# Designed miniproteins, single chains, part 110

Each design is a single chain, and the fold is of that chain. pLDDT is the mean over its residues in the fold that is shown.

## One batch from the design tools (miniprotein)

Design m3845
Fold by ESMFold2-Fast:
Structure m3845 (fold): chain A 107 residues (1-107)
Amino acid sequence: SEIEKLREEGIKALNEKDYKKASEYYSKASKLFEEKGDKLSSAIFDTLSLINELEAQGKKKVAREYVPRLVGLIIRYIGAQLDNDKEEVERTLKELEELRKELEKLL
């Protein structure tokens, strides 16, 4: 699929330490997930795009601090869906949006 190709290109860019290209591939993946109605995957890949843009700017320490926060939110979201906890699903999506806005301010 196009998404799988973008994921592979993103990983290749990361292995080459081309964080700018990785950011661009993740941004494209986010848009494809948005078009498919997958709001969670879209938000995850948009956040990864922003983290890689920070890496490209040399803000490596800041970028590294946001990775565990993103992973924690993904785990909480998946857990909430498995538990059918709609309030926690909405809360984790809101926290992910707030995380994304924090990252945009750092660019």
Scores: mean pLDDT 84

Design m3846
Fold by ESMFold2-Fast:
Structure m3846 (fold): chain A 80 residues (1-80)
Amino acid sequence: SEIEKKLKEIDREGALLQTVLGLLEAARSFLEDVYEKTGNPQYKADLEQTKADIASVRTQLDNLEKERKKLEEEYEKYKK
């Protein structure tokens, strides 16, 4: 089924983006901690960039989830 192939592709991309999100969240936590301890403006700049990257990945995940739900609805209608 073409729908099943697309669902597998979305699940694969989602898993990769979730991994990236986890790494970015870990980097954010590290940067928040070192900025709090040092006050170094470079860590503040890196933190703001990391927050922007997190927002971008979250948007990509939201878009994949919407496409996944649309395909699931089409698949359920096919199962009638």
Scores: mean pLDDT 86

Design m3847
Fold by ESMFold2-Fast:
Structure m3847 (fold): chain A 60 residues (1-60)
Amino acid sequence: LQARRLEHARRLLATTDRPIGDIAAAAGFDSVSHFVRAYTAHFGVPPIEDREAARAAAAA
């Protein structure tokens, strides 16, 4: 269940401009810090860096 929520959050980070806090809450996390830690552990990259990489790829 947690992995599916993190995958959904990653999609929102890549495809929307929603604030990180809103995405964390939508993924079922009670804090941004816990979300960042869980996301980084699962994907190997922090949410903010993952979003920036996606935007850089789209802009290039």
Scores: mean pLDDT 77

Design m3848
Fold by ESMFold2-Fast:
Structure m3848 (fold): chain A 109 residues (1-109)
Amino acid sequence: SMSQRQAQIQRLDKQAQLARESRDNSLESFKLLAKKMVEIEPKKVTKLAKESLKYIEEGDFEKAAKKAIEAGDLAGPTLASGLGISVVGIQFSADQEERFEAERKALEA
């Protein structure tokens, strides 16, 4: 029914919004961790952290994760793990938002 379709669209819109908020929170967490690396670590670690941030902005999460791991191998495993987890969280939330938006569009067709 039209009422059931409208309810499904509303649920998908809410899920997409929550995924977007989750992505933004993970991105802010990543930026804070990378900023701390820039402030306290040698120039080589700082360069790798900046390259990782650039790849996130470009949507290349595979390259972003690789650079974050390389930075962490120099700085220490805890910070490397935090950066990698943040990148995975950003990608997961972005993929969820895209899926919910695609499902919503299919219901309108």
Scores: mean pLDDT 73

Design m3849
Fold by ESMFold2-Fast:
Structure m3849 (fold): chain A 76 residues (1-76)
Amino acid sequence: SIQQVLQQVYNLIDQAQKAFSEGKYDEAMELLKEAIELLRQTIETQGSTMSPQDLIRLQATLISVGGELYLVELAK
């Protein structure tokens, strides 16, 4: 379900934030990339069958995670 995908994504973001706080920038970037790939695959495989509201939520989350990845890369 979309709720399970979002939970996995937020778990990856939480792990990335912990890695970032510990100065493990490469680990943080890899975790964020994993979250991006999970969101991208979910949109690609399920986007045509989900509600417009759910699709917008996944797309907005993808943009947000991409922005976080960019900021982590700039910080290191």
Scores: mean pLDDT 88

Design m3850
Fold by ESMFold2-Fast:
Structure m3850 (fold): chain A 98 residues (1-98)
Amino acid sequence: MEEEKKRNEELVLTTALAFIEMERLRLEGVSDEELAERAEEIEEESRELVRSGKVTERDIIIRQLELLKKKGVPEEKIRELAEKKGLSEEEIKEILEF
């Protein structure tokens, strides 16, 4: 059960990170065809980052908020969401300056 729980946590975080990365690339002008070609690579890289501990749940939350800012979500709303997620004023400032 402990190994199954760890695998489920890794899968959830890997899926979230891969989704954020693909959406970020799409906003940067990468085509859907190019994203499809890179999807396996992005998922594999995301899995390695999560498994190695180089990217934490906190890092994924920060990346998600940075993505929302790039999508044009107002800074006031980004701040509200970040505060609800328990981010510090310093972390919120970094996201808003991104």
Scores: mean pLDDT 80

Design m3851
Fold by ESMFold2-Fast:
Structure m3851 (fold): chain A 78 residues (1-78)
Amino acid sequence: KKELIEKAANLSTAAALEVVAAEFQRTLGDEKGARDAENSARELVAELRKIATELENLGYHDEAAEVRAQVERIEAAL
């Protein structure tokens, strides 16, 4: 299902941007902005995990593994 792969790519990009935003806000001393961005990233990661599971169930094992690897990279940066 190509729609799932496209959705995963969009969510991965959005989550990565939220991580960068959180780091930038923290550097500027905006703790609330950093926290809000981190929470947004965590919500996007939860959606990515759902997509990875759906891809796995559909037999797209390699794509599911790539989504899971992206989730791990984002979580490591939070």
Scores: mean pLDDT 84

Design m3852
Fold by ESMFold2-Fast:
Structure m3852 (fold): chain A 74 residues (1-74)
Amino acid sequence: MGLELLYGKLREAEETVKKGIKDKDEKKMEEGIKMAEEVYKTSTRVMPPEKIKEIKEKLERMKKDVEEAKAKLA
C-alpha cells in the first residue's frame, strides 16, 4: 500500500515535469522536481538500496531534462 502511493507520487512528478517542459512553464518544471525530491527522500527511509538508486537515477534524469529545457528558453 505505501509503496504504491510512493510510485504514484513519482509518476505525478514525472508528468508534472513533462507538462512544464511542453508548456514552457518554469514554475511547473520546478514543482515536478520538488515532488520527485520528496519521493526520493521518503524512499531513502523505506526502500532497499537498489530501489533507492533507481529513484535517484530518475530524479537526476528529470533534473537534466529541466536544465536543458530552461537553457532552450533563454
Scores: mean pLDDT 81

Design m3853
Fold by ESMFold2-Fast:
Structure m3853 (fold): chain A 68 residues (1-68)
Amino acid sequence: MTLDELAALASASDEEIEAKAREWGISPAQLRELARLAADGSPENVAQASQLLADLLGEKLTFAPEAP
């Protein structure tokens, strides 16, 4: 899952959004929001999409301990 993939999903059908949301383990509503922010291209919205993406990936990876 990358910002470029999210931007491409902004023009995707609802079916494609639902399929990707299931694949990535997030809600379709969250994926639609990320896609719109990434596709907007404004520095503020791209930064927000990057933060939300990092949070989602961080939650998925938090099962892996960082030693201390």
Scores: mean pLDDT 69

Design m3854
Fold by ESMFold2-Fast:
Parts: C-alpha cells; sequence; structure tokens
Structure m3854 (fold): chain A 76 residues (1-76)
C-alpha cells in the first residue's frame, strides 16, 4: 500500500521523510482530487500518511502502521 511504501522509505532513510512530506504527499493529494475524492476524504488520507511517517520515524513496525491506517479508514 502507499502508506506502507511511504513508511518503509522514511525508515530506510530519515532524509526521505522530509522529501515525502514535501513531494509525495502533495502529489498523492492531487491524484486523489483527480480521482474525485472529497476534500474531507483527502484530509483524512493526508492525516493517515502523516501519522504513518511519524510512527515509522518513532520505530513502529510496518504491521503497526498498517493497522492504525486501516483503523482510521474504517472509522471514516
Amino acid sequence: SEIDALSAAAKADPKKAKEILLKEIPKQVEELREMGLSEEEIKLIVEIYKEALEMALAGASQEEISEEGARKLAEA
């Protein structure tokens, strides 16, 4: 998943965390808009991505990050 890919990149290279925030998350936001998602749905997905990056930098496992993301999507 995109969350797993972003989290793995941040864990492998902490310098990528800044690049992901500045380049990848905004790019994903534009793609989600093109797919017809609402601004509220996009905001939720962005919050999930940001939390996944923070969890990865804090040393959380890929499983923990995926479970938290899935939990938030299920609550929406």
Scores: mean pLDDT 70

Design m3855
Fold by ESMFold2-Fast:
Structure m3855 (fold): chain A 65 residues (1-65)
Amino acid sequence: SIRDKLLELQKKYQELLDKLNEVIEEARKTGSPEAIERYQKAVDEFNKEFEKLKSEAEKLQKEML
């Protein structure tokens, strides 16, 4: 159902936030160039996946109308 799909999107968004926060904390603690590069890549992947989730959520919202 559309409801189940929205719940799945919300769960995926939370998982993305959790992963990003782990990388942020690692970069903060170490300050190493490798940790900073991982952080930048994680931000790029987060933005890419977030745009996909946002687009899918907008489609589901239109289908609910």
Scores: mean pLDDT 81

Design m3856
Fold by ESMFold2-Fast:
Structure m3856 (fold): chain A 81 residues (1-81)
Amino acid sequence: NAMAEEKKRQELEEKVTKILEDILKGLRESGAPQEVIDLAEEALKDRSIEKLKQLEEMLKDRFPATAAAVKEVIKLVEEAK
């Protein structure tokens, strides 16, 4: 069903947006450096896999739980393409 596939794509888009908004909120609350927050804002706007991958690398040592959430977003963005 073409309609079911379109609905699944929309659900993935909404899920990606919500997770990225939660990541951005968490980074602001945890006192992450401004450069990390700026990169997260750009990733939310552009949904660039390259920016998301950079964000994951920057976060993996200091904010491992947030890095794991970014990795999940990368997977969902690739599925939404």
Scores: mean pLDDT 78

Design m3857
Fold by ESMFold2-Fast:
Structure m3857 (fold): chain A 72 residues (1-72)
Amino acid sequence: LSPETQKKLEELKKEAKELEEHVDELSEEQAKLIKETLIARVKATAKSEEDAQILIDYINEEYEKILKKIRE
């Protein structure tokens, strides 16, 4: 991973953790929209397709967990 991609990954981790702490304030639709927006941003700004895929895979995994908590 490039150092720039590592920084973006750490930012995504912090943001996902904050959302998990506030799942009671989030609708399922809102969480899905946030996920889609982050994926679109990664595709637009990533240095390489490989780096983009790593960030997208992370977003998919963490936001699936967030969505599961919201559905509870």
Scores: mean pLDDT 79

Design m3858
Fold by ESMFold2-Fast:
Structure m3858 (fold): chain A 66 residues (1-66)
Amino acid sequence: GAEGGRLAAEGAKNGDAGGFSYGADLMWQEGNDVAAIGGSTGAAALYEGKPQIGRDVAEAGARNAA
């Protein structure tokens, strides 16, 4: 859903792994598999200290959910 996508994109932009994870979970609940996978991968990249990759993947996932 749009709200999950927005929250995930916001988290990715700000380096907020927690907010990103929550947004990704909302996307998953909306039944958007591609967005959920993108969000989860982006969150993992942020947690590993790869914020550029995390942002790119998260943005792609959020875009597909929106």
Scores: mean pLDDT 59

Design m3859
Fold by ESMFold2-Fast:
Structure m3859 (fold): chain A 68 residues (1-68)
Amino acid sequence: GSSADVLAGAIAAEAQGRRVDVTVTFKDGREIRLEGLSGEEAGRAVREAMEAAGLGAEDVENVVITPV
């Protein structure tokens, strides 16, 4: 698996079965913002977006996960 898979798993674990808002900020200033998704859906969306962009966990500046 990619390093993005590890981040996806961490997002799902942090959600603890709740819907979450997720903001991933990258070192180059790009952001992924997701609102009101399950942890599994949010993790998958982040993984897919990172893989499509050629980004790995090493490119991540900050991750904020907020239960809703």
Scores: mean pLDDT 83

Design m3860
Fold by ESMFold2-Fast:
Structure m3860 (fold): chain A 67 residues (1-67)
Amino acid sequence: SLLGQQVDGIIFLVRTGRLDQALAGLDTLAAVAPEEYLPLIEAARAALRAGDVEGAVAHLEKLRESI
């Protein structure tokens, strides 16, 4: 799915240290995602802002499993 591909792309940006691009990707994702996915998107955003790369990836992988 397009949504799944977008999540995979954001995980790649997080894992490669492209955090500004990852945050921009989360903003784009939040604008188009169903409301049920917003808590995981916001948890990933909060983790990235706190420097918790591992936590951000975990939240995004949970989101990917739900798509």
Scores: mean pLDDT 88

Design m3861
Fold by ESMFold2-Fast:
Structure m3861 (fold): chain A 81 residues (1-81)
Amino acid sequence: EEELYNKAVELAQQAALAEQKKDYETAAKLLEQAIKLLEQVKDANRDIGRLLFKLAEIYEKMGKYEEAKEAYEKALELFKK
């Protein structure tokens, strides 16, 4: 569990670096991988929500507005739990 969490954090950091380079495709892919790992971790709803919110921002920068909306809605739902 701890190992999966640490790997997700590393992937999120790599996604931030990709975003700085305006490599939004790589940033989105890394965030999606981080979220999948956190879904296997107990009590990670807030962390998953934060990454979904960030993924939504990246989708907007890519012009993927429908995917961005879905990610924002999922993030808000997780923050209520």
Scores: mean pLDDT 84

Design m3862
Fold by ESMFold2-Fast:
Structure m3862 (fold): chain A 57 residues (1-57)
Amino acid sequence: IIDSLTDDQITILDNMRKGIADAIADGSFNQDRYNRAIDAIARMLGIDRSVINQIIS
């Protein structure tokens, strides 16, 4: 699956991962906002939400 991603898609997922890590580190992490962001990325990339979650977790 990861080998099928474009450089642009990898950049989007990397930015998402960094944002989540920063939010967890500073105590601003919110599960509802996380879920909405995952859904938005899944729609943008045409990949299942569960797959996106596995890649960035």
Scores: mean pLDDT 71

Design m3863
Fold by ESMFold2-Fast:
Structure m3863 (fold): chain A 77 residues (1-77)
Amino acid sequence: GAMAEAEARRKRLEELRKIVQETFDKVKKYLESGNEEEVKKAIEEAIQKIRELDPQNAERLISDLKKAFEEFKKELE
């Protein structure tokens, strides 16, 4: 029932947070080193994993990630 659905949601959110955090750390390092090819690969891998874990919310999460990366890129001026 409701508790099993809530637990499944929490597990998905934890996996999503882990993917977001690991991807952000990788992208940050690659942006600091100027390696745009590795940035693209890391983002593409994250997008694929997010879509597999939460197809319904994937597009919003992907949009939020892209915005965070663009903001970070501007800070590296």
Scores: mean pLDDT 75

Design m3864
Fold by ESMFold2-Fast:
Structure m3864 (fold): chain A 84 residues (1-84)
Amino acid sequence: GYADEMIRSGMLGSMTASIDRARQQDADLAQVVQDARRASLGVGEKVGSGEAADYVARVYDAAQAGDLARVQAVRDEAIDLLNS
């Protein structure tokens, strides 16, 4: 299925790395990264892997920076897309 293709493309690996990095920094950040990852997967199922990859990359960069507000913004954008 599409989810299997996403896993094989390494996108899920990038999301897992983002969560692991966030857990090293802050528990609240780790929770928001998990929520953003779930929303990004939903974006991929709805509109395609290219959009999902963009969200995943943005989550990864924000998690690396420890920027909770940026991760929350990406999560909210993805959730809004899923609800539209």
Scores: mean pLDDT 72

Design m3865
Fold by ESMFold2-Fast:
Structure m3865 (fold): chain A 87 residues (1-87)
Amino acid sequence: SMEALEEKYMEELKKMIEEGASAEEIFMKLAEYAAELMGLPKREIKSLEDALEVVREVLRKAGHPEEEIDEILARLKEGVAKAEARA
């Protein structure tokens, strides 16, 4: 169920935060969760770039045009970089 998936990811995120995970690591886990929610095939996310490509696939499946996806991904990448610089 969606509730069981949410609880699984919330527990994993809580553990990551308690263990001092970076904004990049948290974003990568959120990308994995979004992909599972959208029913995308499981892919290993090893980098911020992998996570951004997973988010691209999520947004495509949600019906966003490529131009809007590029703008969203640019803003997400900037947001993660700003969060990392302040940690």
Scores: mean pLDDT 82

Design m3866
Fold by ESMFold2-Fast:
Structure m3866 (fold): chain A 80 residues (1-80)
Amino acid sequence: SEAAARLEALAARIEEVGLDNPEALAEAVREMGRLLGEEEVGERVAEAIRKGDLEKALEIEEEGRKEREAEYEELYKAKQ
């Protein structure tokens, strides 16, 4: 699939660039966010990477994960 091929290409790009180039890493993360339908989270993670705050980038990812879990929980309760 096109999305899978692009994700593989971006993962390879991230490995090549590494943490030595935060601008390129931030751009790759932003693109991954678009492909996964999580553009807002991707933009926030990219901004944290650009500022060199990797801990903050991980926190933003964790918050997005919790929001998705809460949405699934609401759907479950609506079926009861």
Scores: mean pLDDT 67

Design m3867
Fold by ESMFold2-Fast:
Structure m3867 (fold): chain A 93 residues (1-93)
Amino acid sequence: MSKEELLEFKFQLLADLFDVANANNGRISLDQFRAVLLSWGITDPELIDRGLALFRKYSDEDGQHITPEQLVELFKTEEADEWLEEMMKEIEK
């Protein structure tokens, strides 16, 4: 997987998540984040759980909501890159 493919995937996923935030007063819930992953064809429970763990690490108190700014910080991490590479493999099945 090329760096360009990973960046394009990140931008597409971020765009979908920002659309959810815009519809919900600038915040994305844990359930909405999970729903976006499922809509992208992620069927592996382990990949979903890893995404939710990253969400909770960068979210507000109690791990229930994330802002666009916190989401951008999440997607800058090496942990997010590793997770996104596995997600891309899942949706290409």
Scores: mean pLDDT 80

Design m3868
Fold by ESMFold2-Fast:
Structure m3868 (fold): chain A 85 residues (1-85)
Amino acid sequence: SVEEQVLQLLKELFDKAEKGELTRSDMREVAERILELLRDSTDPRLLEVRELVEKALESLDLSNSLVGFTSALTNLQKARELLES
């Protein structure tokens, strides 16, 4: 399912984060791929996930600082938690 694909992408992203290997480019690529998967979704839960992922991408675009990175990661973590609940 689309939900399972999105959750898998987020799990892989957070595995990289735990290993200290996560880059801004990785977050951008994963966020853009998730938004593509959710493009035609009308499910309220998936729409909330889409909004969180859009906020993550916006954080990366607005700031090249650690603040932008941590804000993006926080929004992606919230998306993952929503899908695991």
Scores: mean pLDDT 86

Design m3869
Fold by ESMFold2-Fast:
Structure m3869 (fold): chain A 63 residues (1-63)
Amino acid sequence: DAEEALREAEGGLEGARALEESGAVKAAQMGRDYALKGIEAARAGDAEAARRYTELASQALGG
């Protein structure tokens, strides 16, 4: 659902912050971009798109 998708996308944003602090700037930037798109999709009620972007964020952040 959209609420769960939003929570997962927000988790991706936190992961991106951690990677940025560790110096993996490019991976963090890519993960952050996907996580933000996931958050926007979830807020729009598009749980499917939110999940897709959250998965892309997770992959960019290294799993």
Scores: mean pLDDT 75

Design m3870
Fold by ESMFold2-Fast:
Parts: sequence; structure tokens; C-alpha cells
Structure m3870 (fold): chain A 70 residues (1-70)
Amino acid sequence: SLDDLLALLSELVANPSEEKREALVAALKAASPQDRTFVVALLRKEAEELRRAGRDEEAEALEQVLSDLE
């Protein structure tokens, strides 16, 4: 569900790990095209905001999720 995707994104930003990154990637690949499109747009926005805030480790985790979806 969209709520599950948003929860996974929030958990990854709060405490980045490989397991959380892989879980979000898997969930996005299994998601509906609408939910995937929405969350991908949100991931791009959040990564940009994290970079501006100097939270490079968290931004890199989101950027890796986006890369793994290509």
C-alpha cells in the first residue's frame, strides 16, 4: 500500500541501512504504477532536501534506491 511505502521511506531516512534500502526497492517494484510514480517523485524531492540540509548519508540512501529502480 502507499502507507507501507511511505513508512519504509521514513524508516530509511531516520536510520539508513542496506536492509531498509533493499526493502523499499522491493516494495516499489511490487507497487502499482501510480504508487511507484508518486513515491519516486517524493524520493527525488526528499533526496534534494536532504542534500540542501547537509544530510548526505540519508540523501545517498535515497539516491541508491532511485538507481536500483532503473
Scores: mean pLDDT 87

Design m3871
Fold by ESMFold2-Fast:
Structure m3871 (fold): chain A 70 residues (1-70)
Amino acid sequence: VSEEEFEREVARALLEIYAAIATIDLQKGADPEEVEKELRELADRIAEKYGLPRPRVTVEDGVVTVEWPE
């Protein structure tokens, strides 16, 4: 596995971890709009930095999900 591929996989894993943390924050009463905005901005920055396709960030009923395009 190339170092670039490893970095991209780490970036994907980090975004999934951030989505899980964001879900916990929502369950603790964080503002869904603010959480979605912050995670989308972070996802866009990571995707741009590592040359990844932009993921879809969805907030539904207090659950945050990051979906990667094929």
Scores: mean pLDDT 77

Design m3872
Fold by ESMFold2-Fast:
Structure m3872 (fold): chain A 72 residues (1-72)
Amino acid sequence: MEALQQQLRDALAAGDLDAAKQAARDLGQSLGLSQDEIDLVVRSLTVAHTAGAPPEGAAQAVVTLARELARK
């Protein structure tokens, strides 16, 4: 899990949105999220990136959302 979070942060810092989306999908899959929940996490990442959120902030928000979805 921590390795996937680091991959997400690294991809966002590099400006590689495709790699960041893949890391977010892998994170959601590792947490047992449904496809709809994974799609929501990826959408949230895209929205944060489009809004110009810093890479660390965008990664943290995505990880927090994925963890909350996994607990419900």
Scores: mean pLDDT 80

Design m3873
Fold by ESMFold2-Fast:
Structure m3873 (fold): chain A 99 residues (1-99)
Amino acid sequence: VMEEIRERALRALEELRPLAEEAYERGDRELEEEVLVREVEARAALIEELVRAGLLDDEDLEAALATLRRGLERARARGWARLEAALERAIARLEALRA
């Protein structure tokens, strides 16, 4: 059950990236940012559940944090305030799991 949920969630997160690119090509920057915010929120929730289930180790959690931090730099560079706030919350939430 958990393996199936993990595979489906990770595939869904990967599918959000092409949707963000399509929104960018259409010039819909608000939609692009909204899609990315939902991706960040879904990923953080999935990681927290996997940590609580004992399925993620410190290397997995650090890799996830590194990905979110790179996303934060991209959001800041583009002036995406909602995505920046979502990434800051996700990073803080996951860092709290290590404390």
Scores: mean pLDDT 73

Design m3874
Fold by ESMFold2-Fast:
Structure m3874 (fold): chain A 85 residues (1-85)
Amino acid sequence: GAVGAALEYLSQARKNLKKGEEALSKGDYETAIKYYEQAIDNAKKAIDLLKESRDTSPFAKQVLEDAENILKKAEEGLKKAREKL
């Protein structure tokens, strides 16, 4: 279902966010940018699936909130990495 697919994208978004943060901490700004861009893409795909599902369950709302939070963190990380180039 749409929520299950969104959870898979959210999992990939979290993995890529962590890799972006690790690369940023090591001064590998080009690698950080690539991982943050992937995290943003995956988070947006999760958000789109959740919004299209129109599932108003508390669980779906929590997954959407988690995806929006990951998107925000990835966008903030991308800005920081770009500023270091």
Scores: mean pLDDT 89

Design m3875
Fold by ESMFold2-Fast:
Structure m3875 (fold): chain A 104 residues (1-104)
Amino acid sequence: LSPEMQQLLDQALQLLEQAIQAVKNGDMETAIQLLEELLALLGEASTLAEKDPSTPIEVVLQLGAIATSVAVLLTVMKKAEIPSEELIKFLERIKKQIEEARAL
């Protein structure tokens, strides 16, 4: 991966870890804000991946899937209360997917 892509994915992981901590602290408003920032950052990463023909297709597909999962989760969080335990499990799953994309 390019240094720029690696930096974006490292920033995405930091935002996600902060969102997980916000959920654990009961600060849902901060968690939503951090996930909106994460979604914007994933959009930048996807745009960079599409412009660079050397980016593996698996990374492009994984970034799209991760962004969709975050967008859907944000929509649900804004409309309904999700138990913190379930929300943390979803966020940990997204974290693993970003780490896997970062390793490619």
Scores: mean pLDDT 83

Design m3876
Fold by ESMFold2-Fast:
Structure m3876 (fold): chain A 69 residues (1-69)
Amino acid sequence: SKEELLKKLEQLISSANYLLEKESNPAHRKQLEELIKKLNEALSTDLSPQTLQDIIEEVTAKIEEILEG
């Protein structure tokens, strides 16, 4: 449901902010800040459930790449 996706989006924003607080690499910090901005824009925009899911999946994958690299 859209409500479940919005909850996931809010949880992802909280997780990304927590990671940003712990991150010391300037390049990784910039990437996390850009991803957080994208998530906040998604939260403030009346997007379809499919678009919300796509954004959540894309940002989650990018965060995983930052943590692995």
Scores: mean pLDDT 85

Design m3877
Fold by ESMFold2-Fast:
Structure m3877 (fold): chain A 79 residues (1-79)
Amino acid sequence: DRELVRKATILYVAGQLQKVAADFLEADPRATPEEVANARQGAIDTFEEALKYEEEAAKRGLLPPETVERIRQDLAELR
C-alpha cells in the first residue's frame, strides 16, 4: 500500500500547486479567460484523480478521512 499512499500524496500536492497557479492566472490582467479556465480544469482533473486514491487509502485505514474531506473542499473551490 506504499504505492497507493504515494500516488495519493503526489497527486494531491500536484493539484494544490495547479490550484495556486490557476489563482495567480485569474489575478493576472494579461491572462485570457481561456488560460484561466484551462488551468482550473487541470487542477480539477488532478484533484479528481487524487480523490480516487485518497478515498481508497482512507477506506483501508492508510490515510485519515480528513484527507478526503480536504480534497473535496479544494474541488468545491475550483467549481
Scores: mean pLDDT 82

Design m3878
Fold by ESMFold2-Fast:
Structure m3878 (fold): chain A 57 residues (1-57)
Amino acid sequence: MEEEMRRENQQIADEVLQTFQTGSDKEGVALLEEFVKRASQQKEIMENRRKQAEMLE
């Protein structure tokens, strides 16, 4: 899971960087905004899952 997450994060980061390098400001900003939102939610989900696992104890 962690290894998959690292790969996914790196791929997304590369895509965002390439989008900005292409000069598509509007698309770059929209893509970055969606990516940041997704990453933030992913962190929250992982933290919630960790807390739920502890509750099972």
Scores: mean pLDDT 71

Design m3879
Fold by ESMFold2-Fast:
Structure m3879 (fold): chain A 98 residues (1-98)
Amino acid sequence: VYKEDNKELLIAIVEIYLGTVLASERKDGITSDSEIPKERLEELFEGVRRVVENAIKDPELRQKALEAVDEAHRELMKKEKITFQDLADAVLAALEKV
């Protein structure tokens, strides 16, 4: 129960972070369907890792969440075209498996 509550909070915080990033990018006409350059993708994943590290006090959950984020990052880097929606879907799906 307590670990599930922490996981839901983690997912909510990451979702808010990604939504905030998208909102800032919308000033330049970027949408959820816009292609993300691979360099920008790496910066976004560093941001997600930082959010995970700061949000979670449980070291076991934090470690599993970071491993899930790293796996999602590796899988997305294999794609030729990556959208913000692809990033959000991959990260949130990976965290739900934790």
Scores: mean pLDDT 77

Design m3880
Fold by ESMFold2-Fast:
Structure m3880 (fold): chain A 62 residues (1-62)
Amino acid sequence: SMAEELAAQYRKKAEELEKQLKAGIESGSLTKDQADELRQQKGDYATKAAGYQSQLKVQKLL
């Protein structure tokens, strides 16, 4: 379903940003502002993924 596909896409985007954030912190290549922007973007994608995942749970109960 579209909701399943979108949940997977946004989850993957959040995971990619988590990897970038972790690698950038470990290498010291990220400024505080850059790290905060990545955290915000990751949070936004995780929230969207959770929203679509909730839609899938409701549909499964029908």
Scores: mean pLDDT 82

